# Designs tried in a protein design run: designed miniproteins, single chains, continued (5). Part 70

Each design is a single chain, and the fold is of that chain. pLDDT is the mean over its residues in the fold that is shown.

## One batch from the design tools (miniprotein)

Design m18578
Fold by ESMFold2-Fast:
Structure m18578 (fold): chain A 67 residues (1-67)
Amino acid sequence: MKLSKEELDKEVEFTLYVMQLALAERAGDYEEALKIAKEGIEKFKDNPDFVKYLEEQRKELEKKLAE
């Protein structure tokens, strides 16, 4: 498979966002996790797979905050 430098850089950035999101969720800080998910959606808006993952996380976090 071909990975360009830009694709690799975006995968690294996405991985860091996912790690930050997971840490906030484990801490029970759902408001911070939701903020990270929303920022990630905007940052990765050109990658539909990344946006789909982050949108699913955002929806679950919004449900937790509504409880």
Scores: mean pLDDT 78

Design m18579
Fold by ESMFold2-Fast:
Structure m18579 (fold): chain A 85 residues (1-85)
Amino acid sequence: SRVERAVATLRELAERARREGYQENAYLALAKALSDPEPRVRRAAAEALGLIGDPRAIEALRTALAKETDPEVRAALRAALAAIE
């Protein structure tokens, strides 16, 4: 499905950022995915940004948390912020 492909892509972007260095295009894709209509995609984006651990993601994660209503996605956003901060 689109959701399964999106989640797999976000996980791969996070792993590549860890192995090959943080790329601007990967950051933009992950930050955009925090606003995806599907909660599973938003959760995967939050987990990926937390795994990368780049402080540049802090503002995007805080903005997403302020708007997020899904409890599992909110938990992932908080965990990502805790991992970076």
Scores: mean pLDDT 82

Design m18580
Fold by ESMFold2-Fast:
Structure m18580 (fold): chain A 96 residues (1-96)
Amino acid sequence: MKEGEEALEQARKAIKEGNADEAISYLRRGLDIASRLFDEGKYEEAAKLAREVHELAIELDKNVKLTPEQKRELAIISTTAGLLAVGAEFEAELAK
């Protein structure tokens, strides 16, 4: 989890600095980590991280002017993160 938290902290800093490419890079890393946690059966950790990636992707789109290419990549990251969060939350409930 520390690795995922570090990636999201770097994404937040990039958003504040208006650096869209760096923010997208760290959000992609956060999503990759969340996906690996899901594959490892760490559903609660995967859900939390994926949800944070989804929320930060929305924040980036609202606060930074993006190119059409950046908007497409961010939309894929946001959508994938949202779906992963819902799926991981469902799996976590089934594991009770």
Scores: mean pLDDT 87

Design m18581
Fold by ESMFold2-Fast:
Structure m18581 (fold): chain A 58 residues (1-58)
Amino acid sequence: SHEEAWEAFLRERPDVAREDVTAGELFELATVEEQRGRLELARMLRELAEELLRAEAE
């Protein structure tokens, strides 16, 4: 879920507000989590990043 992806990102980056998070940062964390073997979390982070890009395009 998007909330699970947000919780994972904010746990890694507690210094960053949600409104300041970029799709690029979410894609970077997804790559890191994939390398850690957390494939489902990586997929959710990519889905969240794509949703953020779509929201910004509107």
Scores: mean pLDDT 79

Design m18583
Fold by ESMFold2-Fast:
Structure m18583 (fold): chain A 73 residues (1-73)
Amino acid sequence: DKAKLEEAKKKALEDLEGLKKAIEENKLNLSPEKREEALKLLEEAKEKIKAAKSVQEIHDIVGELQRRLKELF
């Protein structure tokens, strides 16, 4: 169902946009260097989500993003 894929993309992109705003507003108390890296990871994940062909692929992209963000902490 393409509609389910598009809804999953929309939700994932909204979640990432909220996280981006929190990082830009320094709500997570990251150093400038870690903030820049986190924002770069979010942008890469957004592009991958836009290109995703399945809901599972979106879940895999988000999981990898969460893993890489955790490495910054």
Scores: mean pLDDT 82

Design m18584
Fold by ESMFold2-Fast:
Structure m18584 (fold): chain A 68 residues (1-68)
Amino acid sequence: SAEADIAKIYEEYSKDPRVKVERVGKGTLILTVDGPPTLLTAIALRLIGDYPNLEVSVEGNTLTVKAK
């Protein structure tokens, strides 16, 4: 389910010191990336590829991941 995928992403990226992860309710994550734009792009592409049931949006150094 989308909520299970959101929980999995939260656990994975909360372990990375370069990424601040905030959970907004059950279906939305906000990832703030403290690094070069190439790191942000790599994370975004990985999430888009691995989780086609989730919507990934980019604004500045921030990724918003939510259920479709």
Scores: mean pLDDT 84

Design m18585
Fold by ESMFold2-Fast:
Structure m18585 (fold): chain A 56 residues (1-56)
Amino acid sequence: SNTLKLLEEIREAAEKAGDEELAKKAEEAMRQFQETGESRPAVEALELASERFPAP
């Protein structure tokens, strides 16, 4: 559930920023995690989010 919560936050942040690629990647990762339990797409979405929204 923590993974899904983070992916939802990433998707919302990406949509607000107009980053359609990241938003779609986060949404697909959520879908795959819910359907299969695979965390790999979630890790990839988190890595991309870190690149697009780096901490100051």
Scores: mean pLDDT 79

Design m18586
Fold by ESMFold2-Fast:
Structure m18586 (fold): chain A 65 residues (1-65)
Amino acid sequence: MKEKILENAKKIAELAEAGARAGDPVTRDNIIRGMEKAAEILSQNPEGKEAAELLKEVADRVRAA
């Protein structure tokens, strides 16, 4: 389960990063916020902790770019 959660998080992060870079400022901000919220939810369970850290890292990277 934990491994599949992380794999799905990677795919979501890739799609979100691409969408944020291609979208308008409002869409980009909404996507970044969505990744942060997903990370918060995933971090509530030990199985989702690595996925949460990944999503937060990608959100920070997209915001910095």
Scores: mean pLDDT 76

Design m18587
Fold by ESMFold2-Fast:
Structure m18587 (fold): chain A 74 residues (1-74)
Amino acid sequence: EAEELLQKGVDALKAGNYDEAIRYFEEAAEKGDPLTRGRAYFLLAIAYEKKGDTEKANEAREKAVQAFKEAGLL
C-alpha cells in the first residue's frame, strides 16, 4: 500500500502533476514504516520545490531526516 502510493506519487511527479504527487506522498508518509515515511517526505520536499514552496519543502526535508533516523539510517 504505502510503496504503491510512493510509486503513484513518483509517476505524478514525472508527469508534472505536482499537486497529485504531493497527495500521494502525504498518504505514503501516513501509512508507511519509518523508511517509507522518510522516502515519502524526501519526495514531498522535491514536489514542493517544483511548486516553489520553499518553506514546505524545508519542513518536509526535516521530517525526512527524522524518519531516516527512526529507521536507523542516520
Scores: mean pLDDT 84

Design m18588
Fold by ESMFold2-Fast:
Structure m18588 (fold): chain A 117 residues (1-117)
Amino acid sequence: MVEVTESGGGTVAEGGSLTLTRKVTGGELIGVSWWRQRPGKPGEPVASINKSGKKVGYAKEVEGRFTISVDQANQTAYLHMSDLKREDTAVYYALAFVLENGVLKMVFGEGAQVTVV
C-alpha cells in the first residue's frame, strides 16, 4: 500500500522562506507535481519534477523564487519557496506519480496551508 508523508506549511513573513516535503513509501516514486489554490481562485500548477530530476518545470510566477528537487533514494520531493509574497498565500497540494505492482497511481496529499503575512 502506498504511504505518503507530508511536512511543511505554516505562517511566514513576506520575503521569508518555507520548504514543503513529500515522502512516498510502498511504491516507486516516478514524479511529483505541486499545485496551489489561492483564496477565491482556481487551482494552478506551481512546479513539477521527474524521478531523475532531469525534467523540471515551473510556473512563471514562481520561477527564480521556488526550487523543486527530488531525492530518489529516499523517495522524497521538496518544494523550497524563497522570497515569499503575500500573493503566494494558498493551500499547496503535491500530486505524486507512483508505480505500485506495475500500475501507475496518482496520489494527492492532504494539502499544506501557506500564509504570507
Scores: mean pLDDT 83

Design m18589
Fold by ESMFold2-Fast:
Structure m18589 (fold): chain A 56 residues (1-56)
Amino acid sequence: MLSDEELAELGTLAGAGVAIETGRKPSKEEVAEAMKERFGLSEEEAERAAELAYSG
């Protein structure tokens, strides 16, 4: 499992990518989906990454 620091970094990058594509702030669900699709993360890791990105 990735560390919280690694998950937060990936979540932030995935969120930035979604924001560029959509022109708006991504939801937690959109970040989690991007994490699964782009980085092959599990549902649990993707949800944690989205939570950490939105908390920091």
Scores: mean pLDDT 76

Design m18590
Fold by ESMFold2-Fast:
Structure m18590 (fold): chain A 97 residues (1-97)
Amino acid sequence: MEKLIEENRERVIEALERAIELVERAIEALREGKIEEAIRLLREAIRALEPTLGLGTFAALQLYFAIKFAEEGKIEEAIELAERALEELRRKLEELK
């Protein structure tokens, strides 16, 4: 078990690395008060996690709530959730490498 899992491993790694980069940029944008840019980056990160076959689901949920807090002006809470999602994504990436 199985060449399909091995091929999917590389795609999942690429998806996690892309999501990590997008979340890091989003956290920076939130800290700089660039809320609209941060929300766009968080949405892109959630979309980037679609190929992870559920591995990124918890992180995607945290990013979804980070977007909601950012939209409500709760920037500190949005940053905290985005940072938690980032830690989860980094942990999953290390487990796959």
Scores: mean pLDDT 82

Design m18591
Fold by ESMFold2-Fast:
Structure m18591 (fold): chain A 65 residues (1-65)
Amino acid sequence: SLMDEIAEARRRLNELLAEKYEKGEITPEQARKVMELVEKANRYIGTDPEKALELLREAIEILEK
């Protein structure tokens, strides 16, 4: 389901953030952009969950390179 995809994207994002912070492989600019996207995604979950998933995936893409 869409909610399962959102949960999985959030889990992956949190895992990537933890790994990148621990290894020092994230810039302050990347961290800020990711946080902005996560905050927007959280606002859309109840109104436009497809957009929330898209925003979470964009945050993941920033962390993957």
Scores: mean pLDDT 86

Design m18592
Fold by ESMFold2-Fast:
Structure m18592 (fold): chain A 97 residues (1-97)
Amino acid sequence: SAIEEAIEELEEALERAEELGDELTVTALRSALEDAREAKRLLEEGRIEEARLLLEIALGLLLITKGVRKLAGASEEVLEVLEEAIEAIERALESLK
């Protein structure tokens, strides 16, 4: 499912961010991953609107984090990790239409 794929991509993004040593990106990805896992649980319970809201919160956090890291001069690798995570959440949200 799109939510399971998003969780896997967020786990991979988190591992890459940890290797890059970008603490703000790591913190944001951990939060987004927790929200995505909770959204999956809510979807399994049929609570689609609550799952959507959590994914929108995760998306917002990642978008803000990418903006902040870009302004701070973060590496292209850090920005790519955040972009991949953003796209994963966007695909999960699209699947809930």
Scores: mean pLDDT 90

Design m18593
Fold by ESMFold2-Fast:
Structure m18593 (fold): chain A 72 residues (1-72)
Amino acid sequence: SEADKVKEEIEKLLEKIEEAAEKGNLEELKRLLAELQKLMGELKKLASPEELEKISKEVTERLKEIAEKLLE
């Protein structure tokens, strides 16, 4: 489904975000975060409420983990 494709793209993008964050590439990180926001917007239109809630929670927690690694 289109929702499954967007989910796969989000997962790959989160890997790139983590890598860019670890390397301190702030301009790349900005671009990747903007792309993530766009994909989350597309997912909101395509996914069930339950699937959207699950994925949104997973994305939020992963972004928190990345931020915590940068602060410590």
Scores: mean pLDDT 82

Design m18594
Fold by ESMFold2-Fast:
Structure m18594 (fold): chain A 82 residues (1-82)
Amino acid sequence: VAPSTPDAVEIEVESESPDGTVVLRVTVTSGGDLAGAVRRAWEEVERLARERGLEVASGDVTELRETAERTVLVLRVTLVPR
């Protein structure tokens, strides 16, 4: 584990529907602990869903890019009203 490794989790609202459905774009950037970064991303998604009275309906990997310094994983997550 490298605490100084530049890990980032970015959550963007891609769309919101009148029925309350929310689609999120989640970008996970990791310099070494991809599994830990993915866990943090899901914890943030679950927290956001709970705060909005929503639940996770689906999550799809849309992009996986590896470079010498970093791995970037992009997820599309659909939240629906409980």
Scores: mean pLDDT 77

Design m18595
Fold by ESMFold2-Fast:
Structure m18595 (fold): chain A 85 residues (1-85)
Amino acid sequence: SPMEKILELLRRAEKLREEALKALEEGDVETAKKKIEEMKRILEEMKRILEESDLSPEEREMVEQGIKRVEAVVKTLEEQLKKAE
């Protein structure tokens, strides 16, 4: 289902966040950059599901909130990455 895919993408994004933060802590800027780019690909997939799927209004709101949350995380990680470069 679309919501099962969204849940999987959110779990993957959370793991990528953990990996990016660890890479930044270890000074591995290149790995952090790659993990952030993978999170951006997850965002694009979530946005595609939102646009292409027949979701209830409640499900649409949950997906939109999930997208906003992941976007905020990406922005924060990119700001930390710029300080580490």
Scores: mean pLDDT 87

Design m18596
Fold by ESMFold2-Fast:
Structure m18596 (fold): chain A 91 residues (1-91)
Amino acid sequence: SANEKKALELITEGDKAYLAGKYEEAVEHYKKALELAPDLKLAAYVLTRLGEALFKLGKYEEAIKAYEESLKLNPNNTEAKENLEKAKKKL
């Protein structure tokens, strides 16, 4: 679908911004991708990446919320579980 294609493009732009250390830009792209995410697996992926970018910005409470939402959609996501524990240790 057009929404799926746009969501994937926004995820790609978010990932590029994250790798470049542009964490605020990454957060904006991931939030837009999440609004357009057509399925729960893609939404869980985006929520995990959003949490990682928020963590880099020191927004630990927001990162925790994003990881918890990701884990509700995909309980077997080891990366999200590990990152959630790291974020909790920062509070």
Scores: mean pLDDT 88

Design m18597
Fold by ESMFold2-Fast:
Structure m18597 (fold): chain A 55 residues (1-55)
Amino acid sequence: MSEEEIEFYAKLAVDNIKETKGSVEKAIESIREYAPEVFTPEQIDKIIDYIKKNV
């Protein structure tokens, strides 16, 4: 998966958290549970890092 696709997914996750006023911690837990079906562990860490920096 390209760096652009990873960033796009991370941006969608940030937007969803902001729109729903949801818990960042719960969003990260959900990503760790479901994202392994699509992303590598290294890509998941990049997504989570992006979310933490941009929420």
Scores: mean pLDDT 78

Design m18598
Fold by ESMFold2-Fast:
Structure m18598 (fold): chain A 61 residues (1-61)
Amino acid sequence: SVLTDEEIEIAMARIGLAVLEILKSQGKPIDLELARRIKERAERVGDEETARRAEELIREA
């Protein structure tokens, strides 16, 4: 099976969020512009949970 462009975009947003969450858990600086891009991507594809988590990450910075 071939992934659709939308499925790839969702996967990319989730992977990016996971990386930022790991960095934050280690007390490392996170790229807030990347976090905003992840939120925008998640909102575009209708992934409300990923968008909400990205927003929390931005707010806590």
Scores: mean pLDDT 81

Design m18599
Fold by ESMFold2-Fast:
Structure m18599 (fold): chain A 60 residues (1-60)
Amino acid sequence: SKKEKLKQATIDALIAVAEQIDRYLRVLRENPGDRDALAEVEKEMEETNKKILEEIKSLE
């Protein structure tokens, strides 16, 4: 049902956000001062965020 899909999308979005935060902090810690490494992670986070917003919008 639409309600179950919305619940699952919300859970998936929360997991994705938590995983992205963990990854960003790990890259920051392991690659201090590496602008290219951080820029790549930031780009991936922006793409992931866009997909999450598109998925949520598709369920409205």
Scores: mean pLDDT 78

Design m18600
Fold by ESMFold2-Fast:
Structure m18600 (fold): chain A 90 residues (1-90)
Amino acid sequence: MAELEKEIAEISERLTELRRELARALAAGDYARAAELLRELARLTERGLRLGAELYRLRGDEEAAEKAEREGRERVEALLREAERLEALA
């Protein structure tokens, strides 16, 4: 459990860095770079949500795990759709 929580924390830190890089790329009009960063955000978001759902299940909270998985899929799909839109503009 402690190792799982540590990995989730490390992913959260990397997501924060990627969001800052994304903001800079968008401000610069670098849509190709922004799309790459959105795909990386989607990949790490998916991993973090899978680990979070696993942590909920280890605690016996299946409802929270299922909610995290559902909301997580929606967030990942939104990030990938935005990446495709920006790639079309690049």
Scores: mean pLDDT 86

Design m18601
Fold by ESMFold2-Fast:
Structure m18601 (fold): chain A 80 residues (1-80)
Amino acid sequence: SEMEKRLAAKKKAMEAIEKANRVIIKARKAGDEELVEEISKALLEYTKKFSEALRAGDYEAAEKVIEELNEFIEKAEAKM
């Protein structure tokens, strides 16, 4: 179902955003303002791409965007 695919994509997006926000909080506590800005910019860029894919009904593209965001966050956290 298209609705089920949309809801699944949105759930994955929310989980990725929550993870990004946790890493931003850790970076702020560490005084790493550069990392905070980097992750914040990535969140804006990837959420824009996700919304565009979702509006197009391209759930595979939407899921790939969230996978790329998760990889970015994991690499950013590993540098801390």
Scores: mean pLDDT 87

Design m18602
Fold by ESMFold2-Fast:
Structure m18602 (fold): chain A 98 residues (1-98)
Amino acid sequence: DVKKARIALLNGDYDTAIKYAEEALKKDPNNVEALVILAEAYLQKGDFDKAIEYARKAIEIGGEDNPLALLVLAEAYRQKGDFEKAEEYEAKAIESRR
């Protein structure tokens, strides 16, 4: 389940978090929590393209009211030097907090 992936992510074990999140997606390809965990884990590993890919999938499936996915997009774009997109997604994340 996604709980093991989340615990691994919190412990900084990004490879284990990716493994458990991928297992969760094999059972349910629309698992938004698993997609967010993959996005965060890849962001922390410096794979900004994969972080963007999984965060976008999480928003596509679960909607834009997902501040964690939006913050991953903002940080990944910032790290890639796309400051305009980083600012856009950061603003959306603030709005999703109401």
Scores: mean pLDDT 86

Design m18603
Fold by ESMFold2-Fast:
Structure m18603 (fold): chain A 95 residues (1-95)
Amino acid sequence: SMEEARERFLELVEEIGKTLNALREAQRKGDKEAVEQYKEKLISIAKELADLAREIGVDEAAREFNKAIDYLKEGKFDEAERELSRGIRLLTEAL
């Protein structure tokens, strides 16, 4: 249902915020293992958001989340955060 999609979206947005903060803290500390773990978690969350975007018909948001995944794989965290924010904005407008 649309209510279940909205609830899942809000949960995933909260997880992104927490994981990004944890990743940035790990970067400041030079904790390479933690950076890789949080990167993989962000990729997983972005994949779930892309799937949700496709399910509700917001293909543009799915494309932004896929761009974020590519940037995360390249270690380009600022570019990834920008694409995540664009995708989240598009889903917020649809939900």
Scores: mean pLDDT 90

Design m18604
Fold by ESMFold2-Fast:
Structure m18604 (fold): chain A 68 residues (1-68)
Amino acid sequence: EVVISDETVAELRANWDTVAAALREAIADPSASEEEKATFRALLALLEEYRATGDEEAFRRAAAALAA
């Protein structure tokens, strides 16, 4: 099972605005593959859900699945 490190989660938490902006730019990049865009959209959706719910455990599990 892929586990997201505490350090990775802490960095995402500390840099939410930067991470979200980078993901939005990556999704808007016409040279990116559809597979890459799908991953970025999934990660952005996960980020938005975490902001709405505050459910760190659900975020960690879903992020680990994406990182595999």
Scores: mean pLDDT 70

Design m18605
Fold by ESMFold2-Fast:
Structure m18605 (fold): chain A 67 residues (1-67)
Amino acid sequence: MKLSPEELEREIAEALALMWRGVHLATHPDASREELVAYLRERARRAEREGDLALAEALRRLAEELE
């Protein structure tokens, strides 16, 4: 299997985005979908501020899927 640096970065970002979703759901089991979306969008803004654009994009896409 070949993983280019770009593909690896995207795959890691997607896995991290799913991890953050899982953490929120595990720690806030009564959270609404709207609260989860807000959490993911805030995490995306934080990732962007930290220079992790791949993670920010993955988190935004995940939030959009959960509208």
Scores: mean pLDDT 79

Design m18606
Fold by ESMFold2-Fast:
Structure m18606 (fold): chain A 75 residues (1-75)
Amino acid sequence: GEEELEKKIDEASRAANAGDRETAAQHYLEAAKIAEKMGLYGIASQLYRAASQLGTGDLAKEAEENAKKFEEKKK
């Protein structure tokens, strides 16, 4: 659960620091899906936004759509 989420965020951060934006976006997308499955909609929204900002094409579109969806669930 949380350990897997933290590991994916750490992997994304390392990829971003290495300048690999697409790999970072992929890891943020994976982390967001884990947060979503855990019911952590606020965190999921933030992670989907990060994936959208770093990624391109279909990945960025999927991430942006999900970020908006879970942002609406954050009360």
Scores: mean pLDDT 82

Design m18607
Fold by ESMFold2-Fast:
Structure m18607 (fold): chain A 78 residues (1-78)
Amino acid sequence: EKVHLKERFKGMLNKKEIVLDLEMDKELAEAVRLAIEKNKELEELKEKLENDPSLKEEEKKKLLAEAVKKKWEELLKV
């Protein structure tokens, strides 16, 4: 379950796609529930990056993707 979410985010990073979307699957709800608070922090980071005119879109995506990956890796460590 948690490993599946981590692999999903890894796939998005490799495709240079970033989806900060917590569609709660019933089977994943418990696995990601602890991530809700961290997702708020990721949303705030996304807004900061989007509002920075000095960064290119590709750079914004890379920075956000790295942050998402780190947050999910920390949450999936038990």
Scores: mean pLDDT 56

Design m18608
Fold by ESMFold2-Fast:
Structure m18608 (fold): chain A 109 residues (1-109)
Amino acid sequence: MLEPVSQRLEAPAGASVTVTFKLTGGDLAEHGVAVRRRRPGEAERGVAAISKDGSKTAYAPEVQGRATISRDVAANTVYLNLSDVREEDNAEYTAVLLPSGEAALATVA
């Protein structure tokens, strides 16, 4: 399996930001993607996911309507767009590749 890619987000309240996950190996066309969030002192949890074919997305309730997950297969890159940033969004985000999109979507449920 591919190593997870982590990015720290720190942005002022109300900002719109993109968290970019550039993968160094593996094939996005063969994998679903889940983005997990870890706040200081808290357990890591799923916040967004996209299926292997890109046809399905899932979002945790706290980011629903503010988050959009997308991928660029040719660039081997995953994007998490967040609008109306809240203090709770300032956290470490980790992109994980999973063998199926269904497993990625289940990470957010």
Scores: mean pLDDT 76

Design m18609
Fold by ESMFold2-Fast:
Structure m18609 (fold): chain A 111 residues (1-111)
Amino acid sequence: AGSAFAIAGGILGLVLGLAGLALGAAGLALAGGLAAAAGGNAAAAGADTALLTRDATLLAGLVAAAGGLAALAGGRAAVRSATDLAGAAAGAAGAIAGAGAVFAGLLAILL
């Protein structure tokens, strides 16, 4: 009988209610946070790339540390809240996009 659908519907209703409230507050924070998160993601990607090259690891570590120090010094609480919200939204959007792409691909193959 799909009790999981009832649970999912209840959670979705709760999430939509909370998200509606959060979206009103997060609209401006998300726009500002996207720029900060994009910078952070670029830094993380750079660190991953540096792991492939041992010679670059120390340089990437120093650059990442300097960037992290600047970000922390520039706005701890606001950057944390905006980055956490942007990170969570980007993660959720990425998961949805990924799932959607897979589903659309499977649907296209089946149709």
Scores: mean pLDDT 46

Design m18610
Fold by ESMFold2-Fast:
Structure m18610 (fold): chain A 94 residues (1-94)
Amino acid sequence: PEPLGSEEERAEAARAVAELAREVAELARAGDLEEAIKKGVIAVSVAGILSTVDPRLRPVFELLKKALDAAEAGDAEKAAELAEEAARLAEELA
């Protein structure tokens, strides 16, 4: 995979993923698993595409997939924890 061309582009991508991960975490914490799943699908899709051009986002993508799986299983606490960890890692990369 070829990395994003500029440091600014990579930082923007990481910030976008962090924002989506935070939204998933907030919805899961609120117990709104239906909306957490909907937002989680978007977050996983975006992180998946961006991880092909910025491999540093691969661990964030894996955590978001696990968060989505937890939400689909009805485990709101685990979904929130995994999405929060994904957000923290993405923020570190920004």
Scores: mean pLDDT 85

Design m18611
Fold by ESMFold2-Fast:
Structure m18611 (fold): chain A 82 residues (1-82)
Amino acid sequence: SMVRKKIEELVKEGEEAAKAGDYDTAIEKFAEALELAAEAKDLEMFREVAKRMLEALADSKDSEKIARAVGAILRAIGLLLD
């Protein structure tokens, strides 16, 4: 699936941004990946993206970045349930 390929590319970009300490870019890339998985109704991919996002952000210790990540997941759940 072209959608699954795009999601995997976005997740890799998000993970690399997080490793570099660029949590703003990481959250943006993971949020886009979550929205694509939600729109595709791909529960397996959605779960994998959410897990990898939380793992990538675990070391941030910035409550604002964590809150934004949680917000992105909740927004994408809304899209998944539509």
Scores: mean pLDDT 84

Design m18612
Fold by ESMFold2-Fast:
Structure m18612 (fold): chain A 110 residues (1-110)
Amino acid sequence: MLSKEEQEAIKRARELAEEALRKAVADYEAGITPPAGAGPSFTLGANEGKGSSLIERSVSGRTITVGVGLYAVQVDETRVLIFSHSVAEIHGDGEVERREFPPTSLVIDV
């Protein structure tokens, strides 16, 4: 069972995933991360690989690690679907619990 503190940490990580998605959309519209050069994924900033982020929190002797992936898929000649997928892993006493969050998505005009 997740503690209140663990649930709050997961909620914060999910909020950071949504913020990262919004930033990726803004960067793309500014010409920083063009989807045509990235295929089904894109880079956040000049050195951030495939648009991924890793967030770690320690709560009540457990480690919560949240991975955030950002992806871009061209829907047609003028539209790109950008979506964020986040996964939390909770480590404690030799066990790992994995939780996936619903994807957040935005469609942008190119």
Scores: mean pLDDT 54

Design m18613
Fold by ESMFold2-Fast:
Structure m18613 (fold): chain A 66 residues (1-66)
Amino acid sequence: MTAEEYLLLGNDYYRQGKYEEAIKWYEKAIELDPNNADAWFNLSRAYEKLGETEKAKEYREKAKKI
């Protein structure tokens, strides 16, 4: 799979409210392309939904630097 395919799969799980599963696929997208700002941004959003506010903030700042 490509980084884009992992990102889209993560988005599908996110829309289903499966935030922990979405995180797994966003992390795989980042492993293939660490400069994918959308993957970092979506990872931050998924952590925000789980109440992991500090991790969400960290990953949002990572997305902004790309």
Scores: mean pLDDT 85

